# Ledger of designs, part 11: designed miniproteins, single chains, continued (5)

Each design is a single chain, and the fold is of that chain. pLDDT is the mean over its residues in the fold that is shown.

## One batch from the design tools (miniprotein)

Design m16349
Fold by ESMFold2-Fast:
Structure m16349 (fold): chain A 95 residues (1-95)
Amino acid sequence: DLEEALAAAREAARELARELGVPESAMEALLRSVLTKEPVSEADIDALVAAVRRRLEEEGSAEPETIEIMAEALRMLMRGASGAEAAAFVEAQLA
């Protein structure tokens, strides 16, 4: 059932928010945006991007410049840009 699936997705999103140290409200806004195609607020985008950036920096798997480029690509996606537009941005920045 869609309602049960949505409830499970929201609980999973809240667990992920706790693991990443993101406000649960920001993660709920992202889930709502994915389901309804409504835009995410700039404050929620900033909170989510900051958490992802922090996680990537802690893991040490990428250079700081690459993390910054990925953070901007993520912001573009959350503002409604296509995956192709985000990929083109990353390619242009890494060239």
Scores: mean pLDDT 74

Design m16350
Fold by ESMFold2-Fast:
Structure m16350 (fold): chain A 69 residues (1-69)
Amino acid sequence: DEEKRKIILDSAIETARENPDASADVILAEARKRAMERLVEAGVSAKEANEFIEENEEEIRKVVEETLA
């Protein structure tokens, strides 16, 4: 669970840093896509990956906004 959370948050931070001129909503959409791909490649089912992303949505948004600030 902690490793999955790290993948999600790292994806959010990396996406925000790569796209500093994009809106938070655009960055969040790309970060979610990146996190999903990474979780599936790590052996997490698509269903479980989506559930983990949804459970951490508030934290993902917070780290994106903090990275852009």
Scores: mean pLDDT 80

Design m16351
Fold by ESMFold2-Fast:
Structure m16351 (fold): chain A 61 residues (1-61)
Amino acid sequence: SLRERLARVTTVEELRELAEEALRARDYGTAQDIAVLLANRGELELAREIAARIQELKPVP
């Protein structure tokens, strides 16, 4: 599962790739968890981008 892969991911690039997969799978919970992890690592711009995409892709505003 994406959650199991998240536990094994160690780099920012791997987190970004996993976020793309989560968004494609409509797994917004995993995508949000990845955004939080990116923010905690100082990658604030990537975290904001993922959070914005989650808001855009959710079926109800």
Scores: mean pLDDT 79

Design m16352
Fold by ESMFold2-Fast:
Structure m16352 (fold): chain A 97 residues (1-97)
Amino acid sequence: KVPQELLDAEVDLALEIIRVAISKLAYERAKKNGDVEGAKQALEDLIKEYRDLIEAARRFAEVAEKNGDHDTAIEARRLQEWAEKELVEAENELKKL
């Protein structure tokens, strides 16, 4: 009953969530250790992963909507909006380094 395209979009989204989590941990570790160069690199990676997450969430929302899964589309759009806010914060932090 679940379309393959919806499953594929969900898997892509899950992988991007994991990538963001890994980059965020790397940034927090570098910041804690006073590693300015490492923190800058980790923030650059985190910014890239947030952009990928935004795209994956947008695609998942569109695929869910096309398949009549309105609730899933709303959740995916909320995740997209959250990621867009986190991206702006990460870009602002990078400017301070």
Scores: mean pLDDT 88

Design m16353
Fold by ESMFold2-Fast:
Structure m16353 (fold): chain A 112 residues (1-112)
Amino acid sequence: DPELAREVFELAEKMAKEGTLSDEEIDRLTDLLSRLLGVPRDIARKAVEAAQLIAKEYKLTPEEILRAMFAAISILEMDPGLTVEEIAELAKLYLDGVPPSEIEARVAARRA
C-alpha cells in the first residue's frame, strides 16, 4: 500500500530529525509497520523502539532508520524474546556493515 509506505517514511524522517517520536507516533508507526509487513504488533513495536534507541545516540538518515527497523524485525524472527536494547545493539551492527551471518551467530550465542 503506497499510502502506508509514505506514512512510515514520514515518521522515519521525523525520527531522523528529532531522534525521538511521541508515544502516539510510536503507536502509529507500529500499527503501520505491522500492517505493511504482516508482522505481529509486538514485534513491530520492538523494532520501532529499537530504531529510536539507535537514532537517539547516532545521526541516522530516514533510510537508515527504515533499514534498522527491517533488521530488527529479521533479528526478532530469530529470537522474539530479545529486549529492545539487545535488538538495537544487533541492528546497529547491521547498519555498521557487519554481515548478516555474524549477526545470526550473535543471536544464537544469546540462547541458553
Scores: mean pLDDT 85

Design m16354
Fold by ESMFold2-Fast:
Structure m16354 (fold): chain A 74 residues (1-74)
Amino acid sequence: ELEEILKERREKEEELKKEAAERQKEITEELKKNKENAVHVSAGEYALELLKKVPEIDPEVLELLKESIEIAKK
């Protein structure tokens, strides 16, 4: 019983490691896609442009994002 539990734990750990690696791959791919879509635009600037196109965006959120981009760029 105990040995089986230890085996299951190890298998779970390996699965978690695989999942983490897959997530990293997805993030890298998304970053690559974003670069292609927003050629010569920073990630923050790209996000701002996308939010501007959203019909129901909160004006307060838009202003906050603008400020955050300026701070982050520094």
Scores: mean pLDDT 64

Design m16355
Fold by ESMFold2-Fast:
Structure m16355 (fold): chain A 75 residues (1-75)
Amino acid sequence: PIVTLFIPDPEAVAAYQKDPEAFDALVKEGLGREFPSAKLLDIEVTEKGFKLTFEVKEEAVPKAKELQKLGEEKA
């Protein structure tokens, strides 16, 4: 299943503009720590933070949906 999470971080745009490759690497490391088997598909950077679209196993879907809800409440 594919999941999209919003991570609130107003500094994300500045970090991405400074070094997009380093930003992508840090995001992949963080995603792997929370979801070890996840595959990062897309990163969308906004003025309020960034959206991660990634593929997870079925058993990780409840955790991902809970994090989605928390992110949406802050967006």
Scores: mean pLDDT 73

Design m16356
Fold by ESMFold2-Fast:
Structure m16356 (fold): chain A 108 residues (1-108)
Amino acid sequence: PLRKLSVEEYAAILITNATMMVLADIAEREGRYEEVQAAARRVQAAADEHRENPDVRYMAEVGLEAIREVRPDLSEEEIREMLKEAIREIAEEFNFPEEAVELALEAL
């Protein structure tokens, strides 16, 4: 489905999807639906604004900040690890290009 996209486009999509997966999991476990929905909307808005000009580092920063806002109890390292695990999981499930996976992980 994603074969016509650049490595940067794949990496930005991967970070966005991984962030959304982490936020959805937090909503289900913690019952903090309204806060998570607000954070998810900000992540989606950032992805939409940068759709034609992907900024992988910016999307990584947006994702990390969104998770931190809903889980301020977690350390920066714990948040990065959660997002890295989600990136690997989504990349494996949807067969993302290895170069895009590496770029997404390096941006964190």
Scores: mean pLDDT 84

Design m16357
Fold by ESMFold2-Fast:
Structure m16357 (fold): chain A 87 residues (1-87)
Amino acid sequence: HSMRKKLEEAIKRVEKKREELKKRLPTSKRPNAIKFMIKELDKLIEKGRKALKPSSSLDDIEKALKELELAIERVDVLLKIDEIEEK
């Protein structure tokens, strides 16, 4: 129950980060890196949604949640790198 709700919220947070990357893309010095990250986030969102299915184990949910949380951190690092290159 609690883990499923955390996974649902993590998916929403990653979707929000994906939109931030899309907004950065037109002005980015590294458009291919941004596009690659968006594609990776799409895969992680899909994995998270699959882990929410009734057939999924608790291990599947925990693993998907951890991957989504790490992805948020990676997006923040990528945006910082892109910002430094813009300066």
Scores: mean pLDDT 81

Design m16358
Fold by ESMFold2-Fast:
Structure m16358 (fold): chain A 72 residues (1-72)
Amino acid sequence: SPPDGSKYSKYHEVNLEYLEKLAEEAFNAGDYERALLLYGRLQQERTEAYGPDHPKTKEAAAKREEALAKLR
């Protein structure tokens, strides 16, 4: 469990939404290496904030795998 509830604040939510937007823009631009790094960071941050089974965490994980598949 997260040791500090401040990670669930509105400030943290806004930062995660911005990170998701940057990752999606990189993916849409065909920069799959950047998208992979950004979705990886988003998955890590969401895992820490919401846990690994949260829908938003799973969404980030799925997008990371999609970016990785493009780099094959």
Scores: mean pLDDT 77

Design m16359
Fold by ESMFold2-Fast:
Formats: C-alpha cells, sequence, structure tokens
Structure m16359 (fold): chain A 58 residues (1-58)
C-alpha cells in the first residue's frame, strides 16, 4: 500500500541521516511524503533531513 511505501522511505531516510548522506535522506523523505502526505512522521523526516542538509559543511 502507499502507507507501507511511505514507511519504507521514512526508514531509508533515517538510515541515510545516520550515514551523513543528507541529500539522499531528503530524497527518501520526499518520496515518503509523496506516497502518504497525511503521514506526520514523513513530514518530520523531511524537515529534519532538510535542516541537516542546510547545516552540512560545503
Amino acid sequence: SKEEKAQKYIEEAKKLMEEGRFRDAVIAAGKAVGYDPTNEEAWKALEEASLALARAEG
């Protein structure tokens, strides 16, 4: 289902965040939001990944 796909991408985003792969984490979290825009955890993951990307050393 779309809910299962959203959860899969939330978990992928969390793993990518742990690895410091912030751009990939934003992409994964964005996919989660795309599958289920009512999922608050997906939006939180996107916010956290986006903030981490913005704070990453260039």
Scores: mean pLDDT 87

Design m16360
Fold by ESMFold2-Fast:
Structure m16360 (fold): chain A 75 residues (1-75)
Amino acid sequence: SVDPVVEAMRIRALPKEQRRAALEKASMDVILVYLRFAHSAEEIAEREEDIAYLQSLGYDVSKVSQEAIKVDEVM
């Protein structure tokens, strides 16, 4: 089994180009956790850039963004 938290943190540590490739291979659970780690305004901006990139390739990640926002609201 994949640990989504460990995988998400690994992806965030990569250069932008490698982060995109890793996100393309990631499960929805990993992508959700990756988005949840974007807490600062700068990190949120980087997250939106990554989401736009994945959407441009045809990945449906819009729902994952909504789920991440909901978690932050509950906390």
Scores: mean pLDDT 66

Design m16361
Fold by ESMFold2-Fast:
Structure m16361 (fold): chain A 84 residues (1-84)
Amino acid sequence: AHVDDVVFGQRLLLEHVGLDPSQYTLDGIFGDATREAVRRFQSRNGLTVDGILGDETVLALQLYGLVDSKGRFRPRPYLEKLRK
């Protein structure tokens, strides 16, 4: 997968949980911005708030259409459809 796909997925996750992506550095790596977005996603969806991509968190993100069954961000063309 291209780094661009992962960065776009990180941006969508931040926007989905009410964070402003412009306030964070998005580099396609699981860092503080992505961990905070995961924690907020978990809180919003009634999951354990640990910032870890465990099975329940991955399943919830997959149901939203953001990640595949292995917790990887989907290709950009699929992610762009979620923003509309």
Scores: mean pLDDT 70

Design m16362
Fold by ESMFold2-Fast:
Structure m16362 (fold): chain A 79 residues (1-79)
Amino acid sequence: SPSPLVAELLDKIAEKIQELKEKKGRITDEEYFNAIKEVIDEFIKKMSKEEAIQALKELRSLFPELQDYVDEKIKEIEK
């Protein structure tokens, strides 16, 4: 099971994707992954460095397609 912070993040991702589907009917894979990245970027801004790194590590397992994006974000936060 995801941590409480990751669970909240997943709910925000679901909300964003639902809004896009309602506005456009269909979304591309690019639009889908870009929406997920936007929600992740917004959400990690409110986290501590340690919380953000832990959440990103969990997301890496949940979204294999975003591994490169997640790894870059972890590297930026660890600076």
Scores: mean pLDDT 83

Design m16363
Fold by ESMFold2-Fast:
Structure m16363 (fold): chain A 98 residues (1-98)
Amino acid sequence: DELVEKLQKLIEEELEKLEIPWEVFYNVLKKYLELPDSTPKETVLFLFSVVLIGDFARSKSLEEFLARYKPFLEEVAPEYAEKLLELLRKLYEFLQSS
C-alpha cells in the first residue's frame, strides 16, 4: 500500500525532527495496540499506520482525531505527550492532503 509506505516514511522523518527516541515511540505504540513486546518494529509501525488511517477516516476534525490518543499518551508517556500529539497533528495534515 503506497499510502502506508509514505505514512511510515513521514513518521520516521517527524520522529527525528521532534527528537522523540525510537524506543519511546515503539514502546507507546506496543502498549496502545496491545501487542507483545517481541513484535518487530516493522510490524508495529505497519499496524499503527493502518489503525491511524482508520482513526483519521472516523474523525470529523483534528480535535476529535487527537482526542483518541491524548489521554493514553498523557498516561503512558507524559514527558513526550506534547511532542507525540504534534507528530499526530502532522500525520493528520498529511492524510487530509492525500
Scores: mean pLDDT 85

Design m16364
Fold by ESMFold2-Fast:
Structure m16364 (fold): chain A 112 residues (1-112)
Amino acid sequence: SQKKLEELKKRLVELIEELIKLGLELLKNLPEDAPLEDILRVIGLILRLIGLKLDAERAKTPEELAKIARELLKIAEELKKLAKKYGLPEIAKKLDELIEEIKKLLKEIEEL
């Protein structure tokens, strides 16, 4: 269903936007002595999320949405690892919640 595809696309874009917000919050809460490598890693993940948002808005097939959702899941897991490394439990919890929503959405896309 084209209507179902558009609904799932909208939900995927919303999840990407929430991950961008959490990535920026993670970046803001990194300690002043955080290694440059970890700062650049968070920035790189945020830039990848912006790219995925553009890809999601352009996606025309369930296969394209599934590919984007799988990449989104990998980025969310990397952000969670950094949040845990720096002792940011509130951000890690919100990332866990988004990871579960991404997994649920991916399953719905794969059932199309």
Scores: mean pLDDT 91

Design m16365
Fold by ESMFold2-Fast:
Formats: structure tokens, C-alpha cells, sequence
Structure m16365 (fold): chain A 73 residues (1-73)
């Protein structure tokens, strides 16, 4: 399933995103449309029905981030 979302990074920065949940219930793909960056994620914790703690890896740089995904739809 694909959702509009906001991603809040550990530094407090917030970005608009399109998030696709994988059928395994453990992985997400996050697209940041403003910069055309793609991040692959692992769900660490489901906080509530719209809020998830994730570890994201930028597919271009290999850099990893801890972040919170908040679904808008």
C-alpha cells in the first residue's frame, strides 16, 4: 500500500514523502519527491495506526537515518 506521509528525521527536519509498505509488514520504500531521493526502510516500531519508527537507508549514498513516518492518508 502507498501513502502520502511526512518523515521526521532525528535532527528534527521534516520532509514530505510518498511511502510504500511492503507486503512483509517489515519494510518500506520512501520517496522524497522534492529531491527525487529514494530511501529503503525497516520498520522498527509501530507507534499507532499512522505513526512508525523506521531506519532508512539512502539508496544512492548508503547513509542511514533514524526517522518517524506519519501517514497523511
Amino acid sequence: STYRARVTFEDGSVRDAIVTFHSDGKHVTVLLPETNRLLEGTILKKIDDKTYEVRLTDVRTGKTYLATITLLD
Scores: mean pLDDT 85

Design m16366
Fold by ESMFold2-Fast:
Structure m16366 (fold): chain A 87 residues (1-87)
Amino acid sequence: DPAAQAQLQRAIALLRRALQQTDLAEMKRLVRRALRHAQAALAGLTGDAAAQTQQAIALLQQALTQTDIQQFKQLVQQAIAQLQRAL
Protein backbone atom coordinates (compact mmCIF):
# COMPACT_ATOMS: atom_id res chain seq x y z
CA ASP A 1 0.00 0.00 0.00
CA PRO A 2 1.69 3.25 -1.17
CA ALA A 3 -0.15 5.26 1.53
CA ALA A 4 1.15 2.97 4.32
CA GLN A 5 4.68 3.11 2.85
CA ALA A 6 4.53 6.95 2.78
CA GLN A 7 3.41 6.99 6.46
CA LEU A 8 6.34 4.71 7.42
CA GLN A 9 8.82 6.94 5.55
CA ARG A 10 7.33 10.00 7.33
CA ALA A 11 7.74 8.26 10.72
CA ILE A 12 11.39 7.33 9.96
CA ALA A 13 12.17 10.95 8.92
CA LEU A 14 10.70 12.32 12.17
CA LEU A 15 12.64 9.75 14.26
CA ARG A 16 15.93 10.63 12.48
CA ARG A 17 15.18 14.30 13.22
CA ALA A 18 14.51 13.40 16.90
CA LEU A 19 18.01 11.82 17.13
CA GLN A 20 19.57 15.13 15.92
CA GLN A 21 17.98 17.12 18.81
CA THR A 22 19.73 17.91 22.11
CA ASP A 23 16.59 18.58 24.22
CA LEU A 24 14.81 15.42 25.48
CA ALA A 25 11.40 17.15 25.55
CA GLU A 26 11.78 18.14 21.85
CA MET A 27 12.97 14.59 20.99
CA LYS A 28 9.84 13.18 22.70
CA ARG A 29 7.56 15.60 20.78
CA LEU A 30 9.04 14.34 17.46
CA VAL A 31 8.68 10.70 18.63
CA ARG A 32 4.97 11.31 19.44
CA ARG A 33 4.47 12.68 15.89
CA ALA A 34 6.34 9.67 14.41
CA LEU A 35 4.20 7.32 16.53
CA ARG A 36 1.00 8.76 14.97
CA HIS A 37 2.38 8.14 11.45
CA ALA A 38 3.40 4.55 12.37
CA GLN A 39 -0.10 3.94 13.80
CA ALA A 40 -1.67 5.29 10.58
CA ALA A 41 0.60 3.04 8.46
CA LEU A 42 -0.48 -0.04 10.44
CA ALA A 43 -4.02 0.19 8.96
CA GLY A 44 -2.57 -0.53 5.46
CA LEU A 45 -0.09 -3.28 6.47
CA THR A 46 -0.31 -7.09 6.89
CA GLY A 47 2.02 -9.96 7.82
CA ASP A 48 5.68 -9.25 8.62
CA ALA A 49 5.39 -5.52 7.81
CA ALA A 50 2.51 -5.14 10.31
CA ALA A 51 4.43 -7.12 12.99
CA GLN A 52 7.59 -5.02 12.48
CA THR A 53 5.54 -1.78 12.65
CA GLN A 54 3.81 -2.98 15.87
CA GLN A 55 7.26 -3.76 17.37
CA ALA A 56 8.47 -0.25 16.42
CA ILE A 57 5.33 1.28 18.04
CA ALA A 58 6.07 -0.65 21.28
CA LEU A 59 9.72 0.53 21.25
CA LEU A 60 8.63 4.17 20.71
CA GLN A 61 6.08 3.96 23.55
CA GLN A 62 8.87 2.58 25.80
CA ALA A 63 11.23 5.38 24.63
CA LEU A 64 8.66 8.02 25.74
CA THR A 65 8.88 6.66 29.35
CA GLN A 66 12.69 7.09 29.49
CA THR A 67 14.45 9.92 31.38
CA ASP A 68 17.95 8.88 30.22
CA ILE A 69 18.84 10.30 26.79
CA GLN A 70 21.13 7.37 25.85
CA GLN A 71 18.43 4.75 26.59
CA PHE A 72 15.90 6.92 24.71
CA LYS A 73 18.18 7.14 21.63
CA GLN A 74 18.88 3.38 21.68
CA LEU A 75 15.13 2.57 21.67
CA VAL A 76 14.49 5.11 18.88
CA GLN A 77 17.33 3.60 16.78
CA GLN A 78 15.81 0.10 17.28
CA ALA A 79 12.39 1.46 16.22
CA ILE A 80 13.91 2.98 13.04
CA ALA A 81 15.43 -0.43 12.17
CA GLN A 82 12.02 -2.14 12.58
CA LEU A 83 10.26 0.50 10.42
CA GLN A 84 12.94 0.16 7.71
CA ARG A 85 12.37 -3.62 7.70
CA ALA A 86 8.60 -2.95 7.28
CA LEU A 87 9.25 -1.00 4.04
Scores: mean pLDDT 90

Design m16367
Fold by ESMFold2-Fast:
Parts: sequence; C-alpha cells; structure tokens
Structure m16367 (fold): chain A 64 residues (1-64)
Amino acid sequence: RVSPEGPVDELIRMVEEGASDEEIREFVESRFPSVTLSDEEIEELKRMLEELIEARKKVEEKLK
C-alpha cells in the first residue's frame, strides 16, 4: 500500500460520507473484534469525529 489509512482516518471518511451509526459500529467491530460499542459510545465517537472533521476543515481553509 502506498499510504494506508489508519482506522481513525477511515472513520473520519465514513462520517464525512454520511455513514450510519450501524456502519460505524460494524467497521469498529471488524477492525477491533475485542471492542463492543454501545449506542451511546457510537454517538460519542461520531460527535468526536465530526469535531475532528471541522478542525481539519478550518486548517485547510487557512492553508488556501
């Protein structure tokens, strides 16, 4: 692979593309089979990812 995306980068991309809470859960469980996320944990994770997307977007705006 030229530049493999980490799990966090893939989750950011999924949220950016409008992935459902179930799709996010399935991805996390597929990559980390020892991890089980509750609905509350999925919502918290999604919120954190949305904050990261906004932060990245602000950085990109400043670099344009």
Scores: mean pLDDT 74

Design m16368
Fold by ESMFold2-Fast:
Structure m16368 (fold): chain A 74 residues (1-74)
Amino acid sequence: STTVDDLVRMAVRLVAAGVDERAVAEATLQAAKFLGASDEELRELARRLVEAGVDPEVAREALEAVLAGENPWG
């Protein structure tokens, strides 16, 4: 989707600018979740971050953190 493409592009630029890779991955996934992304869309976004050069372990840890906070009510 256009939103996912925009988030990946922003994340790549922030990492290239020297922003902490884990913070960028977490913020990107949290932003997608806030915009209504499903668990499957969040997993796809994490895969796209890895394809764009984010460390696979960093992306996995960020995804796990965001998914763990998914339902604060149950």
Scores: mean pLDDT 79

Design m16369
Fold by ESMFold2-Fast:
Structure m16369 (fold): chain A 71 residues (1-71)
Amino acid sequence: ELEEARKEREKFIEELLKKYPNEGDVETQEKAIEDAKKKGYPEEYITNLEIARNLLKVGDEVEAELARRRA
């Protein structure tokens, strides 16, 4: 039964990933994180979403800083 519950979550996560596969949009990522938290998804999945969001933010800031330094 734990395996069955996990299968249902994985199926739902797969459907969610199809909707947000490679958005690269911080706002969309934050919305997905909030939805996952409300749905009670595994902390590991939520953490991965948060890491992706933070990487997007940091990547944008790093690129901006490097551009400024090269100018």
Scores: mean pLDDT 63

Design m16370
Fold by ESMFold2-Fast:
Structure m16370 (fold): chain A 87 residues (1-87)
Amino acid sequence: SLEEELKKLLEEGIERMKKIDSSLAEIAVREFEEALEALEEGNVEEALKKAEDGIVAMYMLAQEKNDEELKKLAEEIAKVVKEIKEK
């Protein structure tokens, strides 16, 4: 499902961001962890909101570090969020 795909991408984002010593990385981890908690509770609307907040932090960090892989992951998460919202 799209929700399972989102969960996997959020888990990957958390793993990547935990390797970066940055306040933006800490924000992204927190937001993505809150998104995963919301998904577990069945609150898809809250999960999408938290995922979007985490994506913003990831995009900012990717731009700061010129990290194309991080930018690509943020875009993949954003795409799945959009697909769930358009249901």
Scores: mean pLDDT 87

Design m16371
Fold by ESMFold2-Fast:
Structure m16371 (fold): chain A 94 residues (1-94)
Amino acid sequence: MFRENTSPEELVDRVAEIRVIMSNSPEELAEKYGVAKSNASITKELVRYEMFEDEEKVKAILESMTPEQQATVKKIREKATEEGKEEIAKLLAG
């Protein structure tokens, strides 16, 4: 959830990430970012539980991931944020 003192840039990053990750299937994310479907599925589940503020589930998923999976999930999230920010910028610019 967004905090009262969240900067506009942080808000845009979070909305961009959520929009891209939640709007695409695990298969679409896997193809889009060149990753295994399993890692795309884990990324969607992690973001979903973060949206629901299920801290216990978020922690469990993070602790269950291998270092390789953690790196891949981070890469997916960073690329999704970048793509989503470009989409939002175009919408805001008209």
Scores: mean pLDDT 80

Design m16372
Fold by ESMFold2-Fast:
Structure m16372 (fold): chain A 65 residues (1-65)
Amino acid sequence: MTKEVGALIRMMGAGVEVGTGVRLREEDGEIVVTLDAATDADAERLRAAGREVQEQVPSIRVRVR
């Protein structure tokens, strides 16, 4: 859904380091976000942010490498 995508994009820009690979895909009406972390520290930060996103929008799934 478009409003979920917009919220995700805004949330991704807050509190996470720029330069991490981000990919968005829509699958069967669900939005899957794949984040490519360059370091373990980035992965932990992105995982924490992903939990917050999924708590607000359950139809969004966040995956971190």
Scores: mean pLDDT 63

Design m16373
Fold by ESMFold2-Fast:
Structure m16373 (fold): chain A 80 residues (1-80)
Amino acid sequence: SKDEILKEVEEMLKELEELIKKNRDKLTPEQMQKVMELVAKIQKLYAEMLESKDVKKMEELKKEIEKLVKEIKEILEAGA
């Protein structure tokens, strides 16, 4: 359902925000810039998801958000 997709994405984004806050001081300026760029892309996709009424489109947007979240997590792990 739409509500389940939104809930899963919201939980994922909350976890990501806490990981970024926890690891911010371990990142180089270049790594932080890349993380912020990826976060901006996620925010645009999430806004599109909130405006969508099509479950299939929301599932596609979720997969795109998941890929960007994975990229950020890899940067955070490599920065340690």
Scores: mean pLDDT 84

Design m16374
Fold by ESMFold2-Fast:
Structure m16374 (fold): chain A 56 residues (1-56)
Amino acid sequence: SSEEKARQAIIDRIVEHLRNVKGWTDKSEEQLRAEAEKMLDETRQSAKEAVARLRG
């Protein structure tokens, strides 16, 4: 789906940031993608909780 492609594009950008900006050069691409996915999911969860607090 278009949403899934967008999600993968965001994950790709996070992986590139982790390697080139944070210096995580000792991790495999697979490990970096797993970490990027966790970061994205945590960010989404935090945003959802923030919206819930504003609506409560």
Scores: mean pLDDT 78

Design m16375
Fold by ESMFold2-Fast:
Structure m16375 (fold): chain A 69 residues (1-69)
Amino acid sequence: MDMRSAMVRYELNGEERSAPAALYERDGRLMALVDPTIENVNKRIGGTELLVVDEEEVHGRLVATAEPL
């Protein structure tokens, strides 16, 4: 698994959130593995894995937009 570091933006309870994540490809889909130590993400989303729907480079940093599976 080839992982890239990124910040991921996702929605939880109608609020936009951001967290450090590792991006990786699984079965032709780009996935984000969110750091589970941040805000009990695993408990709130039902897992730490999100589907990446967009990628952008902001000031030399990779930023992804992701949705729960």
Scores: mean pLDDT 66

Design m16376
Fold by ESMFold2-Fast:
Formats: sequence, structure tokens, C-alpha cells
Structure m16376 (fold): chain A 59 residues (1-59)
Amino acid sequence: SKEKSEKQKKVLEEAVKKLVEDGVHPGTARILAAEAVAENPDSSAEEVYEQAKKKLEEL
């Protein structure tokens, strides 16, 4: 649905911004945040950011 896609984009962009502020490469931040959103589409930006950080530490 369009509304769901818009919310997901906003959450993704906020999580990517936080990761980039932490020094994560923008491309890597986007991939990890996108994976986190795909796993939990109803996650907040904070939850996506935390999951992406966890994924980054496993690399």
C-alpha cells in the first residue's frame, strides 16, 4: 500500500541518517537499514537503527 511505503521510506531515511552520523558509510547504512525494515516493516526508526547497528557488528 502507498501509505505503508511512505512510512517505511521515512523510517529508512531517519535510520540511515543516524548510522551515517555514527560514521557508517551511506551505502552500507542503507543496505543494513533496508534489511532491518524488511524483517520488521512496523519498526520505528530507532528500532531499525538498533537492528542495523547489530548487523554491522556481525560483519
Scores: mean pLDDT 79

Design m16377
Fold by ESMFold2-Fast:
Structure m16377 (fold): chain A 100 residues (1-100)
Amino acid sequence: KPVNTVLSQDNQDRIDSISDFVSQVRSRVSQLRSQGQMSPQTMGLVGQMGRSSHDSITQIQNSTSDQQQQDIIDQFINRVRGIVQQLRSQQPDMQLPPVP
């Protein structure tokens, strides 16, 4: 099922916010890749974030409660924060926006 956003506007806002963040990261990654500035390590981190995003979206779509949605979103945001810290460490010039 799609997310229960009618009853949980906060969850929808969080999903939209993190989705926008992921889109911005993907845009920046594409720019760096076109400039030949992507390392294998950075590619691996971006792959991890993409996989986590896909898995979290699938879990949210299959969730049956607002609490389950919150737990999935919290876990995904925490994962993204860890990946972003590693990206900033490896490519400080990446200029990523703040994580929601």
Scores: mean pLDDT 73

Design m16378
Fold by ESMFold2-Fast:
Structure m16378 (fold): chain A 70 residues (1-70)
Amino acid sequence: SALEILYSELMKLPKEKLVLLAQRLDMPQERIQARMDDGSSLAAEIVVWLSANPEKVPLALKLLQTLKQE
């Protein structure tokens, strides 16, 4: 699924890019802050949030491609 591909790719990003991705997705700041100490925890939280907000999945995939090129 798109979410499984997204999770595997998120796990490859540095923490700083995961925070930027979450912010650009308009994830609640409280959810980002609670998980930002650990990249793998933040990647998992992003996937959990996207499963509840599936309309944001296309934006997440676009942001992932952009951040991978930086």
Scores: mean pLDDT 81

Design m16379
Fold by ESMFold2-Fast:
Structure m16379 (fold): chain A 73 residues (1-73)
Amino acid sequence: MVTLTAEFDEYVLTSTFDREGSEDDPVTASVTLTKDGKEIKVSEIKPGDVVEATALDADGNVLLTATITVQAR
């Protein structure tokens, strides 16, 4: 199981998916956010925005890419 959680000052984005065959679930080392193909800062996010979140492990491998609608905490 891989969990992507991106926490912002007023918002939480969480997405999970099952990964087969691993007792050691991959740990998300970094998350990047993009909107309309451009990387955005957390300060530019507002409720109702649709953003793409990419989770990477410590070795730079992509664990999850998800399109997420931003919601207030």
Scores: mean pLDDT 59

Design m16380
Fold by ESMFold2-Fast:
Structure m16380 (fold): chain A 93 residues (1-93)
Amino acid sequence: SAQEALQKLAEVVEQQLKELAEVLKKEKDPEKLAFAKEKLKQIQEIVKTLVTNPNVTLEQIQQGWEEIAKLVQEIWKALKPNEPAPKIEFPEV
């Protein structure tokens, strides 16, 4: 359901933001920090759009999930280029 998908998205985003915050605390490169900050802002804007829409559809949640996953991977690639980024997968419905 859309409500279940939103709950799962919120949980995954919260976990990823916690992990990224720990990585960012150890990062000293100002260019990488600026890049990560911009991508995090984009993630926050996507989440806000989805959670503030009372008529959000499963398709919109799936599109937002895919975009957030891509942004998270871009941040991880910049901060940890030698490690694979976590996969943000959602069930096929």
Scores: mean pLDDT 77

Design m16381
Fold by ESMFold2-Fast:
Structure m16381 (fold): chain A 78 residues (1-78)
Amino acid sequence: LDEEKIEQHAQLLYEREIASQPSREAAEAALEKLREEIAKGKEILASLPEVSEEELKLFEGQVRVLELAEQRYQESLA
């Protein structure tokens, strides 16, 4: 998965799930759920059985999208 597409997906996820929230408290709650998903994704990656390189790369890309969405939120606070 291209880095450009990962960045685009992360931006859309940030806008949809976090930036669109009606209050700071709601945005922080959405961010907490995102952080839980990142943690679970990393645990799954660490415990995966034998998988193809293609499957591994796709899953790593999905976790990367979540990480970048979190980074976008941190950037919005600066």
Scores: mean pLDDT 77

Design m16382
Fold by ESMFold2-Fast:
Structure m16382 (fold): chain A 89 residues (1-89)
Amino acid sequence: MEEEKLKRELEEKEKKKLEEEMKKRREMMDVAGRKGKEAGEEMLKKYEGSSPLEAARKAFAGMARGMGEGFEESLEKLEKERKEKEEKE
């Protein structure tokens, strides 16, 4: 019957949209996580000769900055993809 077919089509469209959105969120988290880890490791190496507490503080500050940069890059990528989709219709 007509209602079941319409419901299936809506569910498939919603599922694709959710999967695409979840994929974008995962990519953002991955980029932020990688940038954070890299910045943290860089700060740990830079302050390797310092006290463990100082090295830890610098590493956490580095991770926070790296995560912020990763989120900014991910947002720019999302905006670029949105503009590209709008142009492509």
Scores: mean pLDDT 74

Design m16383
Fold by ESMFold2-Fast:
Structure m16383 (fold): chain A 90 residues (1-90)
Amino acid sequence: MSAERLEEFRALLEELTREDPASAAVFRSWLERDPAELLREFVAMVVVAESRGWTVDDLANALMTRYGLSRAAALRLARFLAELARELYP
């Protein structure tokens, strides 16, 4: 995992914390974790989901269900993670 991708992930979580007050507590909790460990967990989840034919919308729905994220926040996070997963596991 590159330092650039870790910084992009952190920046996304900080932006989502500001833009989505309903989900802000979840994102603040995630910002307190090791970003490399958290991002590795999310990328692993996406790789498994994509192997099952899940779309970005399916990933967003899973994030909404599991973490209580808003649809807008879940879609932004799902898109970021899907792009990163395709980069790391082409």
Scores: mean pLDDT 81

